# Designs tried in a protein design run: designed miniproteins, single chains. Part 94

Each design is a single chain, and the fold is of that chain. pLDDT is the mean over its residues in the fold that is shown.

## One batch from the design tools (miniprotein)

Design m3266
Fold by ESMFold2-Fast:
Order: sequence, then C-alpha cells, then structure tokens
Structure m3266 (fold): chain A 63 residues (1-63)
Amino acid sequence: GPEAERYAERARNGAAAARALGDEAGYKQAHIYAEKAVEAARNGEPAEVAREYMEKAGDAAGG
C-alpha cells in the first residue's frame, strides 16, 4: 500500500545519500535493507515491515 511504498522510497533515498557521501560500506548495508523494504511493499506486507527495514537502512547510512 501507499504507506509501505513511502517507507521503501525513504530507505532507497537513505542508501543513495550514503553513496553520494562516498560511504561505500554504509551504502552496501543500507542498500540491502532498502531492497528488503521494497520487497515488503511489493508483496503487500504490513507497512510496519517496510518501516523497520527503512529504519535499518537509515542506521546503516549513518542516520
């Protein structure tokens, strides 16, 4: 649903920001969680699942 899709988008943006800052390790880890958030949204899982992956992606990206 729209809420899960927004969390997935935020996770992807966090990974992209880490890449832009040259944090290759943070980008790789954040990207793994961002892909999980995208998959959760695609599979129609509860928005909370995508939110948790978004939070993990943010942590990996340094915020």
Scores: mean pLDDT 82

Design m3267
Fold by ESMFold2-Fast:
Structure m3267 (fold): chain A 76 residues (1-76)
Amino acid sequence: KLAAIEEAVAKLEPEVFAFGEELLAEAKAGKLSEEEAKKKIEEKILEAVAEALRAAGVEANPKSLEEARAALEAVE
């Protein structure tokens, strides 16, 4: 179960990274504030984690979302 979640999250890492790069480019172009960019990136990460959990056959619930968020906050 946990290994399947980790694999699903790892598959989404390139997509989240590309989304973050695009938002950063928009922020540098003055179309978006840094605070708005950070908020959108956080929301995208949470949505991606929820999708990864569903794809791995695990329902998104408060405990799994808290664990995923704690893991993301532990990463630089």
Scores: mean pLDDT 66

Design m3268
Fold by ESMFold2-Fast:
Structure m3268 (fold): chain A 111 residues (1-111)
Amino acid sequence: DRIDELIAILLDRSLPAEKRAEAAIELGELATDENAERIIPALVEALLDEDEVVRRAAAKALATIAMTGGKKSVELAIPGLEKIVADESADPEARELAKKLLEFIEKVQGE
């Protein structure tokens, strides 16, 4: 399955950051309500990646899902994003990306 291959690439820290970032972007484009339970946790984990390019790609993928996916898909990201924002031991850039994503999700899902 292409999704399983992309998740494996995204989370394999031995692979070049560019290749992992490309996997994140493709996962964001392939996300549906049926596969969101697998894709969303992997993208949220990638926000904690040591490489800035991978973190930004994961954030862009989650933003794409928020815009193009159903409300159910993107809601799966909220608990993980809130946990990253609250975690003072997490990378400050990862926390800022998670905060911006929460704000973006609220805006596109409507208040």
Scores: mean pLDDT 83

Design m3269
Fold by ESMFold2-Fast:
Structure m3269 (fold): chain A 96 residues (1-96)
Amino acid sequence: MTVLFEDPKSGFTVTVEEVDGKALVTLTIKAPDTPLGFDIARGLALLWGGVARAAGWTLVSLSEDRKKGIVTAQFLTPLTAQQVVDAEQQRRAQAA
């Protein structure tokens, strides 16, 4: 599993792994310490799920871990894990 993006301050992490020759992208969001924390994190995961579906990615799971205070969304892409990593590296190079 390769970390594509990690922001420890916001608790936002994106990882990629390969499943059956396709990239599985996992988005993990830390729920804010508020009464609506999990609702906010779930809303963000669903928003990113809409963007992913528009890009041709499939939402395969959405889960909440109350003990860890995280919401996890997993997307299956038509790309290989290496193609996803290479695309992110090129995006960062163009933004710099």
Scores: mean pLDDT 75

Design m3270
Fold by ESMFold2-Fast:
Structure m3270 (fold): chain A 57 residues (1-57)
Amino acid sequence: LEELRAAAERFAAVDPRHREQADFNVKYAEKKGISPEEARRMARAVDAYTARLEARR
């Protein structure tokens, strides 16, 4: 879960207009009770998207 939160924070830094949505998604995942393994998978997906977004700048 901490990995997902860190990934969401990195995404929000690149796209601040989505900070609120990123925070909501992390809280939703926490409330949903996702496993640490699932949280890591989501974090990797978020980081991959963030890297692609940065590359397009």
Scores: mean pLDDT 70

Design m3271
Fold by ESMFold2-Fast:
Structure m3271 (fold): chain A 62 residues (1-62)
Amino acid sequence: MSQRALAEYLRARGWPASVREVSELMRKTGLSASQLRRAIDLMISQGYSGREAVEALLKLLS
């Protein structure tokens, strides 16, 4: 998955993400775009919103 594709996915899930913001998130988590998308998708399936899923991932990986 590309950074652009992940940014579009996150925007569709209620997080207005740019390609730059996706790059920063990948840097902070150490995950690839594909891994990050799978992790966010899993968190959203657990009832997190797009933004909440991102915040939970940063907390878990910090």
Scores: mean pLDDT 75

Design m3272
Fold by ESMFold2-Fast:
Structure m3272 (fold): chain A 59 residues (1-59)
Amino acid sequence: SMDDLIAQLDKRIAALKAELDRAEADPNASSKEIMKLRIELEATETLKTMLLWEKKRES
């Protein structure tokens, strides 16, 4: 269901934020790894926003 997809995205967003926080705190983390996590986080948050707007249309 749409709610299940949104819940899955929320879990992924939380996981990506935690990974990004760890990478930014790690002096051995590469700029490439940090950038990849930021891109994945932004894309996932954008997808969630679009799904929330779709859900409002179906109501």
Scores: mean pLDDT 85

Design m3273
Fold by ESMFold2-Fast:
Structure m3273 (fold): chain A 74 residues (1-74)
Amino acid sequence: MEVIEKLKELVEEMVRAAEAGDVAAARKAWEEYQKLLKEAVESGELSEEELEELNEELKPKMERAVKAYAEAVA
């Protein structure tokens, strides 16, 4: 499933960039993730069940990315 794979890739990139202190790359990955997620939900390409499953799977990585990003911009 192309959209879910791309969303996972963007979160992985966000984690890598944020942990490396690359604020610009982390922000770019986050913007692309948000845009793709919105488009997929609005188009019906991502169901509510798939969104919930994706959120649970990505939760620990998102928490890591957010923490690293917050530390990098502080």
Scores: mean pLDDT 80

Design m3274
Fold by ESMFold2-Fast:
Structure m3274 (fold): chain A 77 residues (1-77)
Amino acid sequence: NRFGFRVEWREGRLVVTEVVPGSPAARAGIQPGDVILAVDGRPVRNLWQVTRPARPGTVVTFTILRGGERLEVPVRL
């Protein structure tokens, strides 16, 4: 995907397994182990919501869970 992370379904949760160095996701501070809860305020139900095409210059906000804390992470493409 253009954000530069890999994800895997684990026990019904979408977990970030890898972040590509220098990617938009890395610059935004997304880390391996983060759980993706929502994209642009919409709960994640399928992988396409996370890997969908987005235009360069677009800001996509990921709601993540990290260490029990809910965070809003804007990722600029």
Scores: mean pLDDT 79

Design m3275
Fold by ESMFold2-Fast:
Structure m3275 (fold): chain A 73 residues (1-73)
Amino acid sequence: SMSVEEKLELARELIEQKKFEEALEILEDLYNQGVRSEELLELLERLGKEMRKLKAPEELGDRLTQLYLGVLF
């Protein structure tokens, strides 16, 4: 199984590759494991910026928004 650090790095690489759904799945998995780090928040913000720039599907945007609110509150 991958460590938290390895999953954060994988999510970063997936965002750079524009594999938004795969990146979101990794970040959702980290959230469900109880991860609430600044690095997770930064990756969620970066993913949101890149998804908006490339007009990713609304379903992915909705999932990201729910995840982001869960991290903040």
Scores: mean pLDDT 87

Design m3276
Fold by ESMFold2-Fast:
Structure m3276 (fold): chain A 92 residues (1-92)
Amino acid sequence: SKAAELLRTAAEGFRKEGRLDLAEKLEELAKEEEKNNDLLKAQQEVSNLYYKALLEELRKKYAGNEEAQKRLAESEKKAEENEKKEKELIEK
């Protein structure tokens, strides 16, 4: 995250000033921030996997129903667009 990067940049600044205690504290805060971000990424990944699995089960259940298959394909495209949007927000 941007917050973790800023905390690490500040820690490097304090190391150059010889303020090691502050540098270590900021490094710990950066690690906690990264851990929280990794948890959010993992939760999003799990949600996306469950949604894809549900879509696959629905495709099998409605095999031969053209209208249902078309609606499922549209739902998958919307999910992919939301996933891309979410990725852009996390990377910004």
Scores: mean pLDDT 73

Design m3277
Fold by ESMFold2-Fast:
Structure m3277 (fold): chain A 90 residues (1-90)
Amino acid sequence: DLRPGEAAVEVRLDDDRPVGTLGPEDRIRLELLLAAGAGEAERQAAWDAARRVVGGLRGLPADAPREELEAAFREAQAAGQVTVTERRLE
């Protein structure tokens, strides 16, 4: 359970295996959870974490440039491999 002011990223794969490099048939769901009192900094950190997760799953290094992480994220979303929902808890 999220505490007030916190944010989290939850990762789901359809076959419940450990999260690794995405294959062509892999589908990943990301849920960004924002607790009551979470501000823009917490929201931004959750989105940055989501982009890093996708970048890693597509084989990018942990220190990849922000532009490459954003490009990999957009490509995965466009391919239908990644869906993201944002939910603010009251």
Scores: mean pLDDT 71

Design m3278
Fold by ESMFold2-Fast:
Structure m3278 (fold): chain A 106 residues (1-106)
Amino acid sequence: MVTIFDRLYGEQNKEEIKQQLLEALKAPENSEIKILAHVVLAQIAAEEGNYDTAFNYAQLALNQLDNITSNEHKVFVVKTLLEIASIFEKNGQYEKAISIYNQLIN
């Protein structure tokens, strides 16, 4: 399956988008944008095979999921987390995949 990141940005722009997302994390007060930045950084890391980094960013997004006020943003974050869990599963990272699925169901 094509990841949501690939649909939005394309492979060739990953490093540029990654730098923009890291810069967004430095901004004071836009917690929802920071949650979006964390989940996209998690997807990039998962696609790069950096599963521990991907899981850490995914956990930061999961911990803030209930603080998302925009329904569109919440749907985007949940769908992206499911894509990340699918990447983990396809690459034998079953415990990381199960952890994300369990947190999204509960």
Scores: mean pLDDT 77

Design m3279
Fold by ESMFold2-Fast:
Structure m3279 (fold): chain A 71 residues (1-71)
Amino acid sequence: SSSRQQGIQHTILAANHAVNGDSELARQHAQQVIDSLRDNPQLAQGLLDAVIQVAELSGNSEAAQALRELR
């Protein structure tokens, strides 16, 4: 439960930083999603993909690219 809660919290933070063009903080929180959900890599990948899509839709291609490097 706590690892999922941490994963969701970092996903929200990564998305917020991505839409604000803060690529480094978006990447940092996306890394925490992966680290928090290492026992559930499918969920981690799904959440990472969602953040990448949010970055692309908000016009933040640099953030989207940084996040893809974590795949």
Scores: mean pLDDT 87

Design m3280
Fold by ESMFold2-Fast:
Structure m3280 (fold): chain A 76 residues (1-76)
Amino acid sequence: METRGTEASRRAAEAAYQALKDLGVPGRVRATADRIEVFLDESLTFEQQEKAARAAGDAVIRALRELGVPTPAGPP
């Protein structure tokens, strides 16, 4: 399902990237059909990395929800 999954992943990745920009955090976001990968700069503090990862994750979940994609219940 590349066509549908790719569009949803692309929108979610754009939302994650925007969240990083809003935090002023240097990072990259890569989207595949089945996942979003967030790469943060190693020079960031652990607290900045956690905050950025959380904001990016929240942005992804929000974007997927708006697109009608089922979101996971969260890891145990």
Scores: mean pLDDT 70

Design m3281
Fold by ESMFold2-Fast:
Structure m3281 (fold): chain A 122 residues (1-122)
Amino acid sequence: SMEDEIARLKELLAQAEAAGDKIKQAQYLVQLGVLYDEMGKYEEAAKYFEEALRLFTEELGPDDLFVITTLILLGETYEKLGKYEEALKYYKEALRGAKAAGDERTVESLQEKIKEIEEKLK
């Protein structure tokens, strides 16, 4: 069940925290965020993604692929919450990172998403 998956991930998260493995901790936080998003619990999903973003940024720097992916997940989650200004903030940070990484496909995808949301705010 989804509750069993969440319980397992929380146990793995606690083990990663005890081991001081911040990258594994952030990875499990992303997986928890995805499950909460799938359940429609968007505020809880955003909190998990924000903590994962903090850890990935601290350990890997702002232009790393894990940081870019987590920023996109935050943008999508805030869009589902109807918080379009917050969604734009995260998508624009992801776009900056994707450009720095040379990820042309992600750059194109993010530019289209940013235009779509900016049109909703007009």
Scores: mean pLDDT 92

Design m3282
Fold by ESMFold2-Fast:
Structure m3282 (fold): chain A 95 residues (1-95)
Amino acid sequence: SSAIQEQKEKLKQQMAELIRERAPLATEILKFYDTSKPDAPSEEVARFIGRLLAGSLTEEELEEYGAPEEIREKVRKLRELQEEIDALSDQLVAL
């Protein structure tokens, strides 16, 4: 129905906006990681990226990396954005 199609489009637009907000945070966190572990093998970098985007990085792990407060704050914000994206994705799938 037209109403379902409008709801799907609205959810997709909201997800796209959150993905755009997430992008600069991910970029800055990855720059920090690259600076902290310049010789990390590709598989380790890929694992870090996967965990970052999944929101599974712990505050203790970030402290071990020597992450300053501004990077930890960005990781928390990225986690919140990802949780919102996942919730919207679940709503879209349920329609």
Scores: mean pLDDT 83

Design m3283
Fold by ESMFold2-Fast:
Structure m3283 (fold): chain A 101 residues (1-101)
Amino acid sequence: SLDQEVAESLVLMAASLASPEAGEVARKLAPSLTPEQQNLVARLTASTDSAEIVRNGAELVKLLPLDKAREVITRASELARQGRDEEAERLLREEVEKARA
């Protein structure tokens, strides 16, 4: 199984490829996340330069069941990879708002 040390290493490695600021946010939030949640946040960190997208993604993975979080994070990561950061941010924000309702 994926352990916390492995997941944290993935977050740090992803940070080196995206943005130092986004990676720093992911690193600070990692201790509050399970290994599986950290893995999903690492996917966002690898796909975007936006610290805000990474922060919203980390909040979302804490609010949703893991399978649902994975679905949304995968979609947001794909949008960010296409340079559609505004759409990725909107998707994550709307899903966080729905999950808190």
Scores: mean pLDDT 76

Design m3284
Fold by ESMFold2-Fast:
Structure m3284 (fold): chain A 67 residues (1-67)
Amino acid sequence: MDWQRGALLGAIGTAMAYEAGATGKLLKEAVDSNNKAAIASQNGDAETALEYGLKAYEAGVEAMKKA
């Protein structure tokens, strides 16, 4: 199910942000987006879960690039 993919991407993005030592806006964006993806996945909203999962993942990637 696509909602599982969204939840996984969100979790990976958040983990990347923490590992990169991200603070402030990037960390907040990764965490907030991951939480929204997790809630959407729990509710079966695959589209919203994937959207926010990708946002968290992108924030995590950006944090890793700046580390």
Scores: mean pLDDT 77

Design m3285
Fold by ESMFold2-Fast:
Structure m3285 (fold): chain A 83 residues (1-83)
Amino acid sequence: SKKEYLELGEKYYQQAEEALARGDYETAARLYEQSALYFRAAGDYENYIEVLRKLARVLREKLGDTERAEELERGVEELEKEL
């Protein structure tokens, strides 16, 4: 259900924030990806976009994955134009 997907999105988001706070950037990125998946499944595009922006920041600033960060940022900009 939508409610179950929202609860899972929030759970993974919290776990990603905790991983980020302790400097576990690879785990944080993976957990943000899971969080985004569930918010998208719930149709919660506001939280989906917010989580993708946080993921892009971790990829760029902490993991040096500039290409993937730019890909996500472009995807977010395109999605916002359609909403």
Scores: mean pLDDT 89

Design m3286
Fold by ESMFold2-Fast:
Order: C-alpha cells, then sequence, then structure tokens
Structure m3286 (fold): chain A 97 residues (1-97)
C-alpha cells in the first residue's frame, strides 16, 4: 500500500540522516515519491489531490537539492529533515484514504 511504502521511505531517510548515508536518503525519497503517486490514484477529494501534488513537487525538489549537495553534510542533513516533514504529511493524508 501507499502507506506502507511511505513508512518504509521514512525509515530509510531517518537511517540515512543518522549515518550520513546520501544513497539511503535518496532511496527513501524515491520510495516516498512512488507512494505519493500511488496515493494520488486513490484520492477522491480535490483538495487532498492538490496537497499530494504539492508534496510530490516538493519531494522532487529535495531530491534535486540532495544530488546537487555533493559531499556537503549540512546540506544533506537539511534535505533529509525536509524530506521527513514532507513524508510525515503524506502519511497523514494516506491514513485518511
Amino acid sequence: SALETLEEGKELVKEGLETGDKEKILEGIEKAIKAVLEAMKEVEDKEKLLELIGLLLSLIGVQIDLELAGDDLEKLKAAAEEALELIERAIEIAKEL
């Protein structure tokens, strides 16, 4: 389910943040993006659909920022923290589906 995939993505981002593992953070963000796209198929409420679209675009932005961060640990941590906030909001929406 979208919810299970979002929870998996969240745990990968958390682990990557704790260990400074950029590849793990990117894997978590990719799972979250896939889960948001899946949740969008189940949404009947236009307002929730627009919020999921916003979360999708923000997650893609964080993915780009993380790729551009190179080896900068401060930028990596900032991107991971932003991704966690976005994923938590997506989880709240997915729980209502």
Scores: mean pLDDT 89

Design m3287
Fold by ESMFold2-Fast:
Structure m3287 (fold): chain A 56 residues (1-56)
Amino acid sequence: AMAAQARRAALTALAEKQGPVADELSRKYDELMAQGKPLEELERLAAEFNARVAAA
């Protein structure tokens, strides 16, 4: 539940600025969730993508 909400929030923010980056993030989130990675890894990935958007 929390992982899905974090992913949704990150995708919404990125989609308004950079749609292709949101697609990449979504794909990587699905991969990490399929591997059973902890929420912290999902949040780290979202933070990395948000930093890329902010720097661009």
Scores: mean pLDDT 68

Design m3288
Fold by ESMFold2-Fast:
Structure m3288 (fold): chain A 97 residues (1-97)
Amino acid sequence: GELEELLKKALEAIEKGDEEKALEYFKKMLEVGEDLEELKKAAEKLIEKAEEKGYLKLAAKLLIEYGKWLLTNSESLEDILLGIGYILRGIGILLDL
């Protein structure tokens, strides 16, 4: 679907070192994502790839954007707390740069 195509483009952007394009595609994924588990899996895959490539600033931004999305779109306390955790992790990475 559209989410899968955006994930593919975001992963390709990370592979090419285009951090700005990777973040842009990720934000589009957050706009079109309707399934929490599918979007979570996609977000985790992108964050892992950014960390693997040493694009720590991108990884931090991906964590913060996903965390913000969870806070805005979640109906459960568990997902809200998860969102806070992702935001704090992203901020922690930025402070270590």
Scores: mean pLDDT 85

Design m3289
Fold by ESMFold2-Fast:
Structure m3289 (fold): chain A 74 residues (1-74)
Amino acid sequence: TDEQIQKDLEAARQSYKEAYKAALESLKNGDSKEEAFEKAKKASKETAEKLGSPVVLDDETLKKIVDEAKKEVA
């Protein structure tokens, strides 16, 4: 149980990192915040699946990631 929790936390951390990178790339390329959100969501889901975890970042977390990426790009 504890090992699975740690694995899920690591998957969440990597999903967050990849979502942030996807949002930055999207916004730097001139995409809208909504397009950046969709790309971040996809990157997060694909990263979690690659790590063997069903962990999914919620929409509020993804919106915060996009907002932080927008501040970095602006």
Scores: mean pLDDT 80

Design m3290
Fold by ESMFold2-Fast:
Structure m3290 (fold): chain A 88 residues (1-88)
Amino acid sequence: MKAFEEVAAKFGGKVVSFEDGKVTLQLPGDTVIGDILETLRNEYGFRVVMLAVGLSATAEEAKKITGDKPVAVVQDPDGREYEIYIEL
């Protein structure tokens, strides 16, 4: 999905995979997760449904906390939900 690709690129990362409502973002370790989510909300109309880490958590901190579980679940303007995973 274009939104995830554009947001990841804005923060120096990329989309690694996008399958069955699961999005894996490769991000620099110092990327603030709250900044990713705020950009999705403000520029693409997404809503955060679940957040497994604090908004100030970096990608490195988030990966340590969630491991192979999603760091957030977001919903697009059409009501579709996506699980966001982090890769460093």
Scores: mean pLDDT 86

Design m3291
Fold by ESMFold2-Fast:
Structure m3291 (fold): chain A 63 residues (1-63)
Amino acid sequence: AREIVEAALRVMERHPGRPVTVEDIARELGKSPEEVRAELEASGAGTVDPETGQVTLHPEAAE
C-alpha cells in the first residue's frame, strides 16, 4: 500500500498534471499491473478506472 502511494507520488512529481496509471506504478515498483491492481483493491489505497487504468489515490492510506 505505502509503496504504491510513494511510487504514484514519484510519477506525479516527474509528470505534473498527467494522470497516474497502474502501468506507471508497476514500472516504478518493478511489478506487474495486475499485482498493483490487486494491492490497491486489498489495501483501499486507491481506485483504478478499469477502462483507462487511471489511479485515484486515498492520501490517508499512505501510512
Scores: mean pLDDT 73

Design m3292
Fold by ESMFold2-Fast:
Structure m3292 (fold): chain A 81 residues (1-81)
Amino acid sequence: MEEIKKKVEEIYKKFKPYLSERVQEQVEKLLEKIKKAKTIEEIIEYTDKMFVLIYLHLSEEQRKELEKEYKEIKKLLDEAK
């Protein structure tokens, strides 16, 4: 659980330089919800919302990198069920 939350934060830090300050604020609100999440289902919900928000603000090359990270996180989330 905590390992997944840490990995999600690391992914955000990797893509943060590509995002506007406004988008960073929106993502950080979702990241705080992930940190406070009590269930795996809540982590999945907020992680999905965070990834969609980041994805919409990235270039095609950056989106491919994010998709790779998302697949790895989804695997970890499925194994934690």
Scores: mean pLDDT 82

Design m3293
Fold by ESMFold2-Fast:
Order: C-alpha cells, then structure tokens, then sequence
Structure m3293 (fold): chain A 68 residues (1-68)
C-alpha cells in the first residue's frame, strides 16, 4: 500500500501567540484540514502529527496527516 502525506500550515496571529487556547485551536484546525484532504483523496488516515515552531512574536503550526 502507498502512503500519502498532506501538510497544512496555520499561522497564529501575533496577538494570540501568548494564548495557549488559540495555539491549540490552530493545531486542531490544521489537523482537521489535513485529515479532510487525505479522505478526499480516497485514503484512510493512519497518523496525524502536529508541530509548532515559535519565534519571538510568531507561531506557525503544521499538521501532517498520513493516509493509506
């Protein structure tokens, strides 16, 4: 079986970077979008990874969904 990866990136607004709930919502949104795209391609979601990269005044959240 072939594996397919879909990555979705969401930037957290600068004013919300210090709000853990806003960061969690961004991660959830990215994960839901990545999973949706995997299913739209006709695959089953077998893994989802969410990673945040923080810099002063900026947070970027990336979700990677793997389909099979």
Amino acid sequence: MELVEVRVTVTVPQGDVGDPEAVLRAGRRAAEEAERKVRELGYEVVDVRVEGTGRDGEVVVTATATGR
Scores: mean pLDDT 77

Design m3294
Fold by ESMFold2-Fast:
Structure m3294 (fold): chain A 75 residues (1-75)
Amino acid sequence: GKPIDKDREKARVELLRNMSRLPEDEVIRRTEELGGDVDTTRRNLAHPNAEVTSLVAADILEIGTELSIEKGLLA
């Protein structure tokens, strides 16, 4: 529901903001909690550079999009 969506949105934003300073395992765990593909995220983090960090961010953003669609964006 909408109340839960705010908490998940905040968690996703905080993950995006902090992923560069968080341990890789913590980023992976938080991505999993948001419903992301842990294997893809782990593979991307295995090759750390600015481009790969952007790929991880894109994965986290996609989670938010899927969550919004599942909720019917407010059905």
Scores: mean pLDDT 60

Design m3295
Fold by ESMFold2-Fast:
Structure m3295 (fold): chain A 70 residues (1-70)
Amino acid sequence: DKNRELAKKAARGAAEAARAGDFAAASYGMQESWKLGTGEMKEYAKKGAEAALAGDNEKAAEYAQKAWEA
């Protein structure tokens, strides 16, 4: 599934960006993973994007990592 592969790649990029402290790039990657993903990856990406919007960088990083691991 092309969308699942793109969503997983976006989640990975978001997790790597969050570890580097680039929460703008992390937010973008989580939004892409939320749009294209399904199941647990979609739910974690959604929560990560919402945390990033709220300025909760710690939760954003945690959920980006969980989206990538799903």
Scores: mean pLDDT 82

Design m3296
Fold by ESMFold2-Fast:
Structure m3296 (fold): chain A 95 residues (1-95)
Amino acid sequence: HLEEAERYERLGQEAEARGDLQSAMRHYGQAALLYRKAGDYRRAGDYLERLGDLLLQMGDRRSAAGAYRRAADMYEKAGDLERAERLRRRAEELA
């Protein structure tokens, strides 16, 4: 899954650079899923957090909160408890 995850990561970055936020969100979501399946919880968290940031840019506060909570779960699995706690607080502020 890691090589495929890196491919979706690149596609997301390319879409974001073009201003295609909808494609960027789809690709980052897929990258996060594949990084999680590969056991790379830190990168899964990174792309779920990026997905949350894009959802905020589009005004979808509720979906952004959901993405930040999922990112926090991934960071917790990666042992990054401080980042997980910050993202959970950020998600609560969006509710």
Scores: mean pLDDT 90

Design m3297
Fold by ESMFold2-Fast:
Structure m3297 (fold): chain A 87 residues (1-87)
Amino acid sequence: MIPKLSREELLARLERTLAKLEELRARYPQFADAIDAAIAAAREVRRAVEEGASEETLNRLLQRLDAAIDRVLQLALQAGLEVVMPP
C-alpha cells in the first residue's frame, strides 16, 4: 500500500514550501526572523526524511514547521498582506 505521502511527495512539497518562503523573505525582509525560522524547520524535516527518521521524529518536526509557517502567515495577516502557501 502506498502511504498517503510518499518520501518523494513529501520532499517535493518541502521544496515548494522552501521556494515560497525564500520568495517571501525577499519580498518582506521585515519578517525575516520568522521566515528564517520556517526555512530552518523545513530544512530539518527534509533532512529527517532523507535520513529515514522515525515517524515520531517526523511528526514532531512537521508540527514545528506548521507552527513556524502559521507564525509567518499571522504576521502577514496582521500587516494586511495576502500570503498563500503552496499546496
Scores: mean pLDDT 80

Design m3298
Fold by ESMFold2-Fast:
Structure m3298 (fold): chain A 74 residues (1-74)
Amino acid sequence: ATPEQLLDALLAAAEKLGVSPEDIERIRQEYEARLAAGASPAEVIAYATNRVVKLLKSQEEVDALNLALHQAAA
């Protein structure tokens, strides 16, 4: 999977878990800004994942996010 495919899977999973469209768009903008500043794709995906996790309300939601990312990476 490309970094863009991983980001799309992350944000789609976040939307299904109730993360607001405003937060999703903000995380996408933060991702693009960090890549433009010279951060590696791996660092920016890790950052975006941590950013989404902080918006989730339960361990079950975190587990669902991790499953979606695992499936996207396969």
Scores: mean pLDDT 82

Design m3299
Fold by ESMFold2-Fast:
Structure m3299 (fold): chain A 63 residues (1-63)
Amino acid sequence: EKYIKEAKKYFEKKKYREALEILVKGLEENPEDEKLRKAFKEFLEELGIPELYEKVLKYLELK
């Protein structure tokens, strides 16, 4: 939840890259965290790049 709150703060400031990096860091630590996955997917949908969700999850699996 801390990652989601911090990412939202950056997203509101239009620092979209930093917001996504925070969520990806959270997912690297807990890749099965449903709240983080949902927040990440919603952020990507808001930015119009929902296809990036699958690519990032595949990257985390291969890491």
Scores: mean pLDDT 77

Design m3300
Fold by ESMFold2-Fast:
Structure m3300 (fold): chain A 81 residues (1-81)
Amino acid sequence: SMEEKEKEVIEEVEKRLVGAYIDAAEALDAGADPAAVLAAFRATVEESKAYIEKEISNEELRKEMIEALDRALAQFEALLA
């Protein structure tokens, strides 16, 4: 169903975002440049946005998910400042 597809996309995006946070934490602990870590996190956010735009046909849900990713990126940027 469309609802099952939407749930699968949400779960995949959440999994990618959690993975990006874990990768960022490990990289920072290893002494990586914060600017490089931010660039990698941003790349995962942009790839996730592209995936949402491809897979989610519901306009309001797509907008809400993209806005949530923009907030996650903004929060991560603030955490590195």
Scores: mean pLDDT 88

